Designed miniproteins, single chains. Designs and how they scored, part 89

Each design is a single chain, and the fold is of that chain. pLDDT is the mean over its residues in the fold that is shown.

## One batch from the design tools (miniprotein)

Design m3290
Fold by ESMFold2-Fast:
Structure m3290 (fold): chain A 58 residues (1-58)
Amino acid sequence: LTSEQLEKAYELFQRKGLENTSLSDIARAMGVTRGTLYRDFSSKEMLYITAEFWKKAS
């Protein structure tokens, strides 16, 4: 996953929140398929945690 893709996911979560953000919305924002996203993350919750930690660390 690229920094640009993580930034897009983080921004989407901040704007819509976890509950109102679908995996399709995230995949679209990142420019990937849902299959690609699921290959790297088992849930949108895992992606949310990853994006939050990445943003705080950077």
Scores: mean pLDDT 77

Design m3291
Fold by ESMFold2-Fast:
Structure m3291 (fold): chain A 60 residues (1-60)
Amino acid sequence: MQERIDREVDFALDQIRIAIALISGDKEEAIKLAKEGIERYKDDPEAVAIFEEWLKEAEK
């Protein structure tokens, strides 16, 4: 139970961290965080797709 809750919280926090990095202009950090998210959530194709979208945005 706790393991699942922690993963959902981490998922939300990872997205927030990427958003903050992009807003502050730290594209390199945003790219790093997005790639780490893809690796962390590779078992969840929906989560991977979301982080792939963040990665594409950071690479622009």
Scores: mean pLDDT 79

Design m3292
Fold by ESMFold2-Fast:
Structure m3292 (fold): chain A 100 residues (1-100)
Amino acid sequence: GADAEAEALLAEAEALLEEAEELLKKAEEALAEGRYEEAIELAKKAKELAKKALELARKALKLATNKELRFRAIALILRAIGLIIEAERLIKKAEEKIAA
């Protein structure tokens, strides 16, 4: 049913967000070590995964009929938005370091 489809979408979104968080951590490490081009590429990949997770979580929210799944979808939406913003900030910081 719709809730089972929502649950599957949320599981996929959560896995993508975990991958995005690991890539962003590696991007921060690369930035700290002066590997600016690598930091940008890792952060861009993290941003793409977070955007995909955001789309899946939004679809899950539309399908979800129970409160628990709806709250889980909202939590993943907020987490995805946060990661997108963090990735954008890291990309900008690394680009400024290359320009300096």
Scores: mean pLDDT 92

Design m3293
Fold by ESMFold2-Fast:
Structure m3293 (fold): chain A 103 residues (1-103)
Amino acid sequence: SKKIQADLYLDLGRSYLGRGEYEKAIEYFKKAIELDPKNARAYLNLGRAYYKMGKYEEAVKWYEKAIEINPENKTAWRNLAEAYRKLGDFEKADEYLKKAEEV
């Protein structure tokens, strides 16, 4: 089953992310997405990996994908706000932080 294999890749990606091995984490999160393109958790974690690398524009892209799939994920809205804050877009950061409180 593709979903079980996607969940295994997601878990491997999270393990690498926790160890600071961000490029390996990204590889496994992308493999999870290839098998299960509607896995909001994989997109959220992919964004987190890019954020930890200081690649805030990439982090925004993947957080937005996570929100498209699961718009009720407060964590994704907060992470999107923090990424925009790092990019110096304080207006969007405030907007998305308020959105996190509403969902």
Scores: mean pLDDT 90

Design m3294
Fold by ESMFold2-Fast:
Structure m3294 (fold): chain A 70 residues (1-70)
Amino acid sequence: SAQLDADLDAFRAELRTAVREAVEQGKPLSLAEQMLLSPETLRLVKEGAPVEEIDAALDADTAAWRALFS
């Protein structure tokens, strides 16, 4: 539904902000933040992948979750 999509986008935006702040400030992700990421997205963050690549992975994670509710 449109409401579910909006809720997922809001959640993704908050998670993206936390990830970007951690990467930009050189802070490690908290355990809670790590648990919210897919294994692939977490791997990219830990390997210091470009922010654009991490953003693409977060978008893919969100799309995968949305598909489960379609």
Scores: mean pLDDT 73

Design m3295
Fold by ESMFold2-Fast:
Order: C-alpha cells, then structure tokens, then sequence
Structure m3295 (fold): chain A 62 residues (1-62)
C-alpha cells in the first residue's frame, strides 16, 4: 500500500540521515562538510513532505 511505501521510505531516510550526521561529525574537510550538510537538508525536506502525506493518508483511512 501507499502507507507501507511511505513508512519504508521514511525509515530509509532516517537511517541515511543518521549515517550522514555521523559522517559530518567525523569529517575535517570544510567542502565535504558543506556537501553532507546539503544532503541532510534535502533529506530533511523530503522527510517532512513524506510525514505530512503519511498523516493525511492515515486520517483518510480512519
């Protein structure tokens, strides 16, 4: 279902963000830090959109 797909994608994004945050804290290269920060910001925006869609679909299913 679309709900299952959203839950799977949200879980994947959360795991990836955790990895990127760890990498950000471990890196000393300013350019690499900027790249990681951008990726975290983009994933955070996607996560917010997916969470909103999931909430809407759950409300419609009730």
Amino acid sequence: SRIDELEKRIDEIEKRMKELIAQYNATTDPEEKKKIQKEIEELGEELRKLVRELARLRQEAA
Scores: mean pLDDT 87

Design m3296
Fold by ESMFold2-Fast:
Structure m3296 (fold): chain A 55 residues (1-55)
Amino acid sequence: SPLIEKLIKEEQENYERNREEDVKSYSKTLGWSDELAEKFVDMIQKETLKALEEA
């Protein structure tokens, strides 16, 4: 639906803006490598988009 398409676009744009800060936050707080933190942040985004598409 057009509403879901808009939400997906907004979520992607928000992800692109906040990705670097989120990765840094998880890496610092949890003591993870940047690689692991990046994978985790990317996984959350992928699951979020999947949930929106399946709604």
Scores: mean pLDDT 82

Design m3297
Fold by ESMFold2-Fast:
Structure m3297 (fold): chain A 63 residues (1-63)
Amino acid sequence: MLEEIRKLLEKVKKAKDNPEEYKKALEELIKTAERAAERTDDEFLSGSLQLFAAVLKVVEKKE
């Protein structure tokens, strides 16, 4: 779960200079964070992942 999100974060960072790859990596990160939030039994981690996904959606909408 968190390892997948960490890998996608690095992918987003590396794709920073390529708009097409950046958008795809960002969309995958949002979906993975939302899915991880639903799958975790930890309410704090779930809430944190939902907030993270919401922030990423704001970024994606402006790009």
Scores: mean pLDDT 76

Design m3298
Fold by ESMFold2-Fast:
Structure m3298 (fold): chain A 64 residues (1-64)
Amino acid sequence: GARYRVTAVADSGPTTPSVLGLKKGESVEMTDLKFLPDGDIVGTDAATGQRQRIGGSHVEIERL
């Protein structure tokens, strides 16, 4: 399936939920990204195989 780099544009914290614990500028690779109507993104973490949900406004996405 398509592979994506998901990069945090803000630090993870109590006021910035759903950034996968990433710091600003850190990235994770994900597969099977879906964009939800609320602006969230769901996908599978390529390293762990776990399905994750992230706030779309807090990340940049690049297709690999």
Scores: mean pLDDT 72

Design m3299
Fold by ESMFold2-Fast:
Structure m3299 (fold): chain A 80 residues (1-80)
Amino acid sequence: MERAEELLERLRALAEEIARRLREWIAELGEEEALRLAEKELRAAVEEALRLAEEAAKLGGEEARERALELIAAAQRAAA
């Protein structure tokens, strides 16, 4: 259980960083250019977030998987 919580905390921090960068780029460049930049610059971070979610699900089961998906969804909403 403790290990799954650590992975979820890392996922939360990474998702918040992704959302913050996207919001900054939207403010500076506009939505279209920000999404192009995110596609290039944030690809590795998004892949890492998905990896953390999968590992948390393996350790914490269904509840950890649901929490990981909610963290990603919350970050997507915060970026919009």
Scores: mean pLDDT 76

Design m3300
Fold by ESMFold2-Fast:
Structure m3300 (fold): chain A 75 residues (1-75)
Amino acid sequence: SPEDQENAKAAYELGKGLYEAGQYEEAAKLFKGVVEQFPDSEVVAEAYEGLGKALDKLGQKEEAEKAYEKAKKLS
């Protein structure tokens, strides 16, 4: 729905802001929320990419790689 697209975009943008602020754990939670709750949204590929980057910063390299592979398949 249009509301789901708006909510997904807002959550993604908040996650990006947290990542830029160095709050990687909170950014990962928001990106994960987007991919789990809004899997059909226009930002889902970008949210998987953001999740991968945040997980890399947290040292969760295997989980990050899985997120990057999801982003590739969706882009």
Scores: mean pLDDT 88

Design m3301
Fold by ESMFold2-Fast:
Structure m3301 (fold): chain A 68 residues (1-68)
Amino acid sequence: SSLIEAAENGLKAVTDPEAKKLLEELLEAIKKGDYEKALELARKLQTSPDPIARAAAHELEELIEKKL
């Protein structure tokens, strides 16, 4: 899944510990098919001080919205 791949790539790239936790929760929500929760987590991730995390969050939000 392109969505799972994008989330996994984000986890490898981000350095902020809180962003990593949000991405782990987001990946778990995606695997469970809980796209509403995944969207909420992507929006929280957009407030990260890590610019890589924010970039990943915007990409993930777009991909998640296509599943809703």
Scores: mean pLDDT 85

Design m3302
Fold by ESMFold2-Fast:
Structure m3302 (fold): chain A 86 residues (1-86)
Amino acid sequence: AAEIFRAAADALAEALEALGLTEAAREVRELGARAAAALAAGDWEAAEAEAERLQEVVDAALATLSPEQQRAVHEAATGAAKAAYA
């Protein structure tokens, strides 16, 4: 679970960075790392809080993007999560 979440967050950050959203990408990586660490430790409350903060950053960033760019970001994150799960 932690590895899947971290892989998805890192891929999401890379996609945002490729679109020039460098600060959002940094925040997603930091929040993703904290959420993954909390998940690995069994701290579900901390994991949920960090995941909610990550979702807020992602939602704000995606709101500045075209529908095509939003789709590319979602595909990158989904692909990484599937690869980590397999």
Scores: mean pLDDT 79

Design m3303
Fold by ESMFold2-Fast:
Structure m3303 (fold): chain A 75 residues (1-75)
Amino acid sequence: SAARSARLMAVLELLGEAYRLIKEAKKSKDEEAQKLAEEAERHLREGIQALRRHDLDTAERHAREAKRLAEEAIK
């Protein structure tokens, strides 16, 4: 459906943003930032795996958490 396609695109956008932020956070020498980036990366991987299983609700939850943690990592 159009609504499901829109949600899928939104999740892919969140995962892409999280990936970019994680990449930036990994440049930090701050231990707290590195831990947050590592946690964000775990959520990113889980979100991608959920998409492969067609579990959009789980993918969206992990994508949002990955972005949130990555944003915290870079402040």
Scores: mean pLDDT 86

Design m3304
Fold by ESMFold2-Fast:
Structure m3304 (fold): chain A 65 residues (1-65)
Amino acid sequence: KAKEYAKKAIEYLKKGDTEKAIEYAQKAAALAVAAGLLTPQEATRLVNAAQKGDIEAVEEILKKI
C-alpha cells in the first residue's frame, strides 16, 4: 500500500497537483515507517521532496519501498 501511495504522489506531481501529491506522500511515508520500509528520517525526506516538487528525489526514495 505504501508503494501505491508513493506512485500516486509522483502522478500528482507530474499533473501539477502539489496538494494531493503532498497528501499521498504523507500517507506513503506513514505506512512505510509502520511497515519498517523507511526510517522516520527517510519518510521526512519523502514528504519534503514532494513539497518541493522534486520528482527525482521521490522516485529515489521509492526504490526502498
Scores: mean pLDDT 81

Design m3305
Fold by ESMFold2-Fast:
Structure m3305 (fold): chain A 102 residues (1-102)
Amino acid sequence: MEGLKAAEKRKLSKEEIDKIAKELVEQFDRMVERGETVELDLSKYSVEALLKAVDELMKRLTPEEQARLRALIAANPGTVEDALGVLGEAMEAYYRERQRAA
């Protein structure tokens, strides 16, 4: 979502973005715990919120997976579709780590 309205960006505080990202990660974590497929309408979230969710998931991953996801972010910096792709990769990696830790 390149070129989003300045007024909309100004209304999104860091705390609000962090809250959205935490809610998204919590929903995903709950689904993973239940062994369910992730079916979330992620397209309604801003690029910043999606990337913040990726950051939160990355903190729970191996250094190798973190490096891979950072490379994906660097390659795909600007659209909601790109952010969704990176989030999907982060969710998959997080799911694998959770299964190995269980």
Scores: mean pLDDT 65

Design m3306
Fold by ESMFold2-Fast:
Structure m3306 (fold): chain A 115 residues (1-115)
Amino acid sequence: SYLEKGNELFRLGKLEEAKEYYEKAIAEDPDNAQAWNNLGVVLYALGKLEEAAEYYKKAIALDPDNAQAWYNLGLVLEELGKTKEAEEAFKKALELDPNMPIISPEALTILLRER
């Protein structure tokens, strides 16, 4: 499938090619939340932060229980300087998965204040 090819290319560090295949996966199945999330991850890796945020939001709209997509949204919003929106996304990710790995010191600080 296009999603599987995109995943293989992403693992190989072929970011632009992975992007192309995830876009093809979405064209074939626009309701594939995983393809939207994975495209967001590629765009984040390419430094296209605003596009990454948009695609994580699309993944969340299709699958609101996707803790990883909420966490990914938090990371990109934090890099965009949208601190309050990032905090809300991180809280949602941890509500869905309390064992979610936190790699940002800022995100960890936010979570410790609320719990």
Scores: mean pLDDT 81

Design m3307
Fold by ESMFold2-Fast:
Structure m3307 (fold): chain A 70 residues (1-70)
Amino acid sequence: SEEEARKILKEAGASEELIELVLKLLKSKDSPVEEAQEIRKKIFELIDKLPKEKQEKLREALVKVAELLE
């Protein structure tokens, strides 16, 4: 659910901007592939700007959130 995804990302130290982009990606499941790819690029750019330790925690959180897409 959206609420669970927000909680997981918040606990991993994600910014509100990053959380909003991830949720937008979840809602864009029925959108053109190009739109989803642009959102993914922005998400990865934000993660890449963070310290290595925070990057690892956020990538783990993204895997957990991806399980909610099933």
Scores: mean pLDDT 74

Design m3308
Fold by ESMFold2-Fast:
Structure m3308 (fold): chain A 74 residues (1-74)
Amino acid sequence: MEEVIAEGLAAGIPREVAELAARALEAEAAGDLERARELFIEAGRKLGEALGKKTGADPAEMAAKGAALAAAEA
């Protein structure tokens, strides 16, 4: 878990997003695919929002795109 978070931070992913992704992987390993999907969608939303703030794009638009991409992968 900590290693996944550290890898995410090294890739420029916010800690909160990396933690949500780690929890999603734990839920998937436990067979809770609905929980894993929810956590991945939330991680995508948070990542989009953070990228919007950092790059000067609309955080709400980037959050929506991040959530939509995560939902499509799930």
Scores: mean pLDDT 71

Design m3309
Fold by ESMFold2-Fast:
Structure m3309 (fold): chain A 64 residues (1-64)
Amino acid sequence: SLVEPLIEALSSPDDATRLAAAVTLGRHAEELDAARAIPALRKALSDPSTAVRVAAHEALRAIE
């Protein structure tokens, strides 16, 4: 599964990397075991970047 590197990327110091991880988890939720990322995505709802928070919210809606 590719979900583990994406979960790790959600904790990256680089805003663009966290955004890309959240977007990828949302777009491919059914193809990835993306439910494993739910705790990390919920943490990303408090991310300092507005874009990352929005992407995490959209990803959670796609998974749940």
Scores: mean pLDDT 83

Design m3311
Fold by ESMFold2-Fast:
Structure m3311 (fold): chain A 63 residues (1-63)
Amino acid sequence: NNQQLADDFKKELTERLEELNVPKEERELLLKQIELAAEGIKKKLPIEEINEIVEKEREELLK
């Protein structure tokens, strides 16, 4: 179930960010990246494409 995979992915990474005590501003940006990756999983995109999308968005947000 792709919805379950997307939900599990979001949960795992969100918990990881909390464990690392990422500052609020950085956490908001990372959550946006996580949402994009989860949508890719839900749409059944290859992992390689999801990684490219997330990496591209990260570059845009940090520049």
Scores: mean pLDDT 73

Design m3312
Fold by ESMFold2-Fast:
Structure m3312 (fold): chain A 73 residues (1-73)
Amino acid sequence: MLLLTEEEVEELRAFFAKLDKDGSGYITREEAKEAGLEKLFDVLDANGDGKITFEQLLAAFEAEKLSGVSLAE
């Protein structure tokens, strides 16, 4: 269940679309690096597929809100 507001979800969707330069539906490590999120990419890509889906991004933000854990480590 999502704990983000509709506004936050829309902002994340827009942000994801900007990072997803090729429209593939996921963010690659290269795209994350361009946005300065290379370290976050390694944390979010728990499956090692080299891709971050919108669902993974939402889950990470939900975890931060729920537990107050920093994802920048």
Scores: mean pLDDT 68

Design m3313
Fold by ESMFold2-Fast:
Structure m3313 (fold): chain A 72 residues (1-72)
Amino acid sequence: DLEKDIKEKLEAIKKSLGITDEELEEMIKKGDGEWVRLLRYYKELLEVLKTNDKEKAKELREKIEKESEEKE
């Protein structure tokens, strides 16, 4: 249930920040922070999962994992 997990993460982020979908889109477009790249990857992963592109989903998961490891 990767799609469900990613949706939950994005909703949790929106709720914790108190922002709307439109505000989240603006933050992703501006690209002003390292964590915004992770949001961009999560959003792209959700769209890819809807289209059943398993190869693209795997690539995005690897990018998310790498960004998380680099932070620590």
Scores: mean pLDDT 70

Design m3314
Fold by ESMFold2-Fast:
Structure m3314 (fold): chain A 55 residues (1-55)
Amino acid sequence: SARVEELAAELAAETDPARRAALLEEVSGMDPQDQAALLGRLDAGLRAEVGAALR
């Protein structure tokens, strides 16, 4: 989906931890299928960080 693509790009570009936290709150509100699709679009390091935050 377009929103999954937008959030993946925003997370990859965002270096501010507070803004990253806001993006992660939005991701946590997504259904599990969209969360999995998002994680699949991230690099390994960012995927591990975001995946841990979604617990």
Scores: mean pLDDT 80

Design m3315
Fold by ESMFold2-Fast:
Structure m3315 (fold): chain A 97 residues (1-97)
Amino acid sequence: SELSEKVIELLERALDAVSEVAGDPSLSLEDRIDLSVLEIALSTLIVVTKKNEPTKEDIELALKYVEEALALAKRAKADPSLIETLEEVAKGLRELL
């Protein structure tokens, strides 16, 4: 569906941004663990969304993970372009609710 395609596009953009943040060699071990958990969560949501029409609860969960990733990116002092990407993805997910 158009909704599934849009959710997948947004989640893939978020996953790419999180992977870039996780690639920073200066990250603390705690931030590396937190980012790795979010990469797994986002990857899992993409797989689920490819197989099933996303529910409102699925989109709310996706938004929660993207907002957690945004907070981590800001804490890690990630590149402003990655922070902007995560903010745009969060906005896109809110517009689908």
Scores: mean pLDDT 87

Design m3316
Fold by ESMFold2-Fast:
Structure m3316 (fold): chain A 60 residues (1-60)
Amino acid sequence: MTQEEAKKKLEELIKYYEEVYKAKVETLLTEEGEPVTILDSSITGEEANEIILKSLEDEK
């Protein structure tokens, strides 16, 4: 998956989860690492997902 495609998919996932996990996902994704910055930097979608999941796990 290309970084620009991964970024778009992550944004779509955020919007999807925005209704389900609005407070949790939005806060962590914005503060911990905006998907735009993470994916654009050179992080694979899988790595970005791990970072997000790890942040969510800490909260949970």
Scores: mean pLDDT 52

Design m3317
Fold by ESMFold2-Fast:
Structure m3317 (fold): chain A 81 residues (1-81)
Amino acid sequence: ELAGLGVVAPDGVADAAVLPLELAKRLAKLVAEQGKEAGLPMAAAVADPDGNVLEVYTANASEEQVEKAIEAAKEAAKAAR
């Protein structure tokens, strides 16, 4: 099954990809872990094609960054339908 991955880096720019669900979950977790180790604000979210948010991983991220990551993930997931 495909999922949308949304990532917001410290510069506030959202990036998104359509990936297999297992890979999307793994990458979201890795992004947050890297942000935590580097002391940088990072947010990553995974959504299914029906628009359900499945996973959210954050490191020192603002609410705004988290919302952007979720929005990017949901938009990418809808494109996978």
Scores: mean pLDDT 81

Design m3318
Fold by ESMFold2-Fast:
Structure m3318 (fold): chain A 57 residues (1-57)
Amino acid sequence: GAAEAQRYGRLAGEAARAGDAAAMREYSLKAAEHMQSEGPGGARTVLGFGLRDAEAA
């Protein structure tokens, strides 16, 4: 569900900050799957939030 998608999105963001592209991709796919069950487009917001925060840092 959405809570699980948020958790995976957060993990993907942390992996991106650490430079772990493989882990980031894996968690991003998990987040996208859970968000798609709630509605299309939600995954973009979750993924964008993590990446944007890492870029701002």
Scores: mean pLDDT 66

Design m3319
Fold by ESMFold2-Fast:
Structure m3319 (fold): chain A 75 residues (1-75)
Amino acid sequence: HMAQLERDVLVALAEMYLGLARVALKNGDFETAKEYLELAKRVVDQAAAAGMDPATVERLRAEIEELQKEVEKKK
């Protein structure tokens, strides 16, 4: 099914961007971390619009918010 494949791809992209944001934060690259978190947010919003499970969307949004709080503290 096309829509399920798209949802799975969007979740994978969000997880990838979150991982890249964590690496950037560890390296002190706060601008790069912020960019990846913005990309993760866009992808999560697209996944939600595509009918992604609300629990998965909530988890990903919570991870993004947590990392954004960390970036704001260091900026």
Scores: mean pLDDT 81

Design m3320
Fold by ESMFold2-Fast:
Structure m3320 (fold): chain A 60 residues (1-60)
Amino acid sequence: MENLEKLEELIEKLEKAESEEELRELVDQGMRIASQLPSEEFAKVAERMGKAAKKAKEKL
């Protein structure tokens, strides 16, 4: 659960990211943590991070 809580925090930060550089760093950190999850959970988290990053990038 520790890794899932950190991923939720990273997704929230992604949605509030103020620069493209911050977006890339947060996605990279999230993917490193997500890679430690089972494949099913990894796929769900990766999709959520992708959607959050896309929304944030559209605001920039």
Scores: mean pLDDT 77

Design m3322
Fold by ESMFold2-Fast:
Structure m3322 (fold): chain A 63 residues (1-63)
Amino acid sequence: GPALEAAVQAAIQYLQGLGDKIKAAYPEATYEVSQEGETIVKLVVTIGDEVITLELDASLLLE
């Protein structure tokens, strides 16, 4: 529904902003934000040989 869609969009924007901050601190870093199914938003950051994955469940923003 519209509330979940808004929560997913907010989660995407939050993780994109976090990726931008990481890239500002580590210019060689790359990141991808993806949506997995209906509620899960993932940020994958690669810095050299390190891969960091952050997951947000947008449904938790409604509870």
Scores: mean pLDDT 81

Design m3323
Fold by ESMFold2-Fast:
Structure m3323 (fold): chain A 70 residues (1-70)
Amino acid sequence: SEAFEEAVKELLPEAEKTSELEKNRELLREAEEIAFRRLQEKLGLSEEEMEELRREFERAREAARQEAAA
């Protein structure tokens, strides 16, 4: 959906920011939870869309880690 695409665009910069907090996993998890809840409320995402958004977020974080290693 368009709402899902907008959520991905908004969340990708946060994924890059949170990769820098990797050494503090508690703050990373709190930031992720807050970001997902805000986007769900703001864009009216379904639970299925939220699961897909979490998968996109994880892929973005992995890509950022690989990019940093390159």
Scores: mean pLDDT 67

Design m3324
Fold by ESMFold2-Fast:
Structure m3324 (fold): chain A 55 residues (1-55)
Amino acid sequence: MAQEYLERAKEALAAGDGREAGRYADFAGASASNQGDEKTLAEAVELGRQARELE
């Protein structure tokens, strides 16, 4: 699940949709945090930061 949200966030970033990218990055982060996946959580946080820059 977390990986699917990361892929959607990356796709939204590539499309220039910062809001959608941020939303999926947040979902990926929440899912990764629930699973204790620190690497995926860190990637989700970075994607969220990039999404905020795009807005």
Scores: mean pLDDT 81

Design m3325
Fold by ESMFold2-Fast:
Structure m3325 (fold): chain A 80 residues (1-80)
Amino acid sequence: SEELIKQGQEFRKQGDYEKAGEYFEKAGEEYEKQGKLNQASVSYYLASDSYRQAGDEEKAEELRKKADELQIQANQQQGG
C-alpha cells in the first residue's frame, strides 16, 4: 500500500497523472481492506487530484466524495 503511494508519486513527477491516479486509487482500496480509513481517505484525495490533472473531472469528483466519506467515518471511529 505504501509502495503504491510511492509509485503514484513517481508517475505524478513524470507527468503521467492518469497512472498516478490509478496507483493512488489502488492504494486507497488496499488501505480500506486493512481498515485504515484515514490513510484510505488520503490516498483517494491524491487519486482525485491526479485524475483532475489528467482531465477526468468525473472520476476526480467521485473519488473526492469517497475520500470525504471515509474521513468522516475515520473521525467517528477515532474521535472520542
Scores: mean pLDDT 83

Design m3326
Fold by ESMFold2-Fast:
Structure m3326 (fold): chain A 78 residues (1-78)
Amino acid sequence: PVSPEELAALLRAFARRLVEELGVPEETAGRLVGRLAELVRRHRLSLAQARELIDVALEGLRAGLSPEEVLARVEALA
């Protein structure tokens, strides 16, 4: 399982990229980050697996998928 410190750092980087690079509203970014954190804890994911879910989320958003579609895909992979 990922350490709490590494997870916190990873989630801060994810939140920053959502808002600053992709123009995702802060409320929506918070929802995506919170759901990813829950999935990592619930499924006891490794740091590598958490990074893979983040990459899938970012790729989906860049491809024009809605936040809801991205969340469904990330949940299916966890």
Scores: mean pLDDT 84

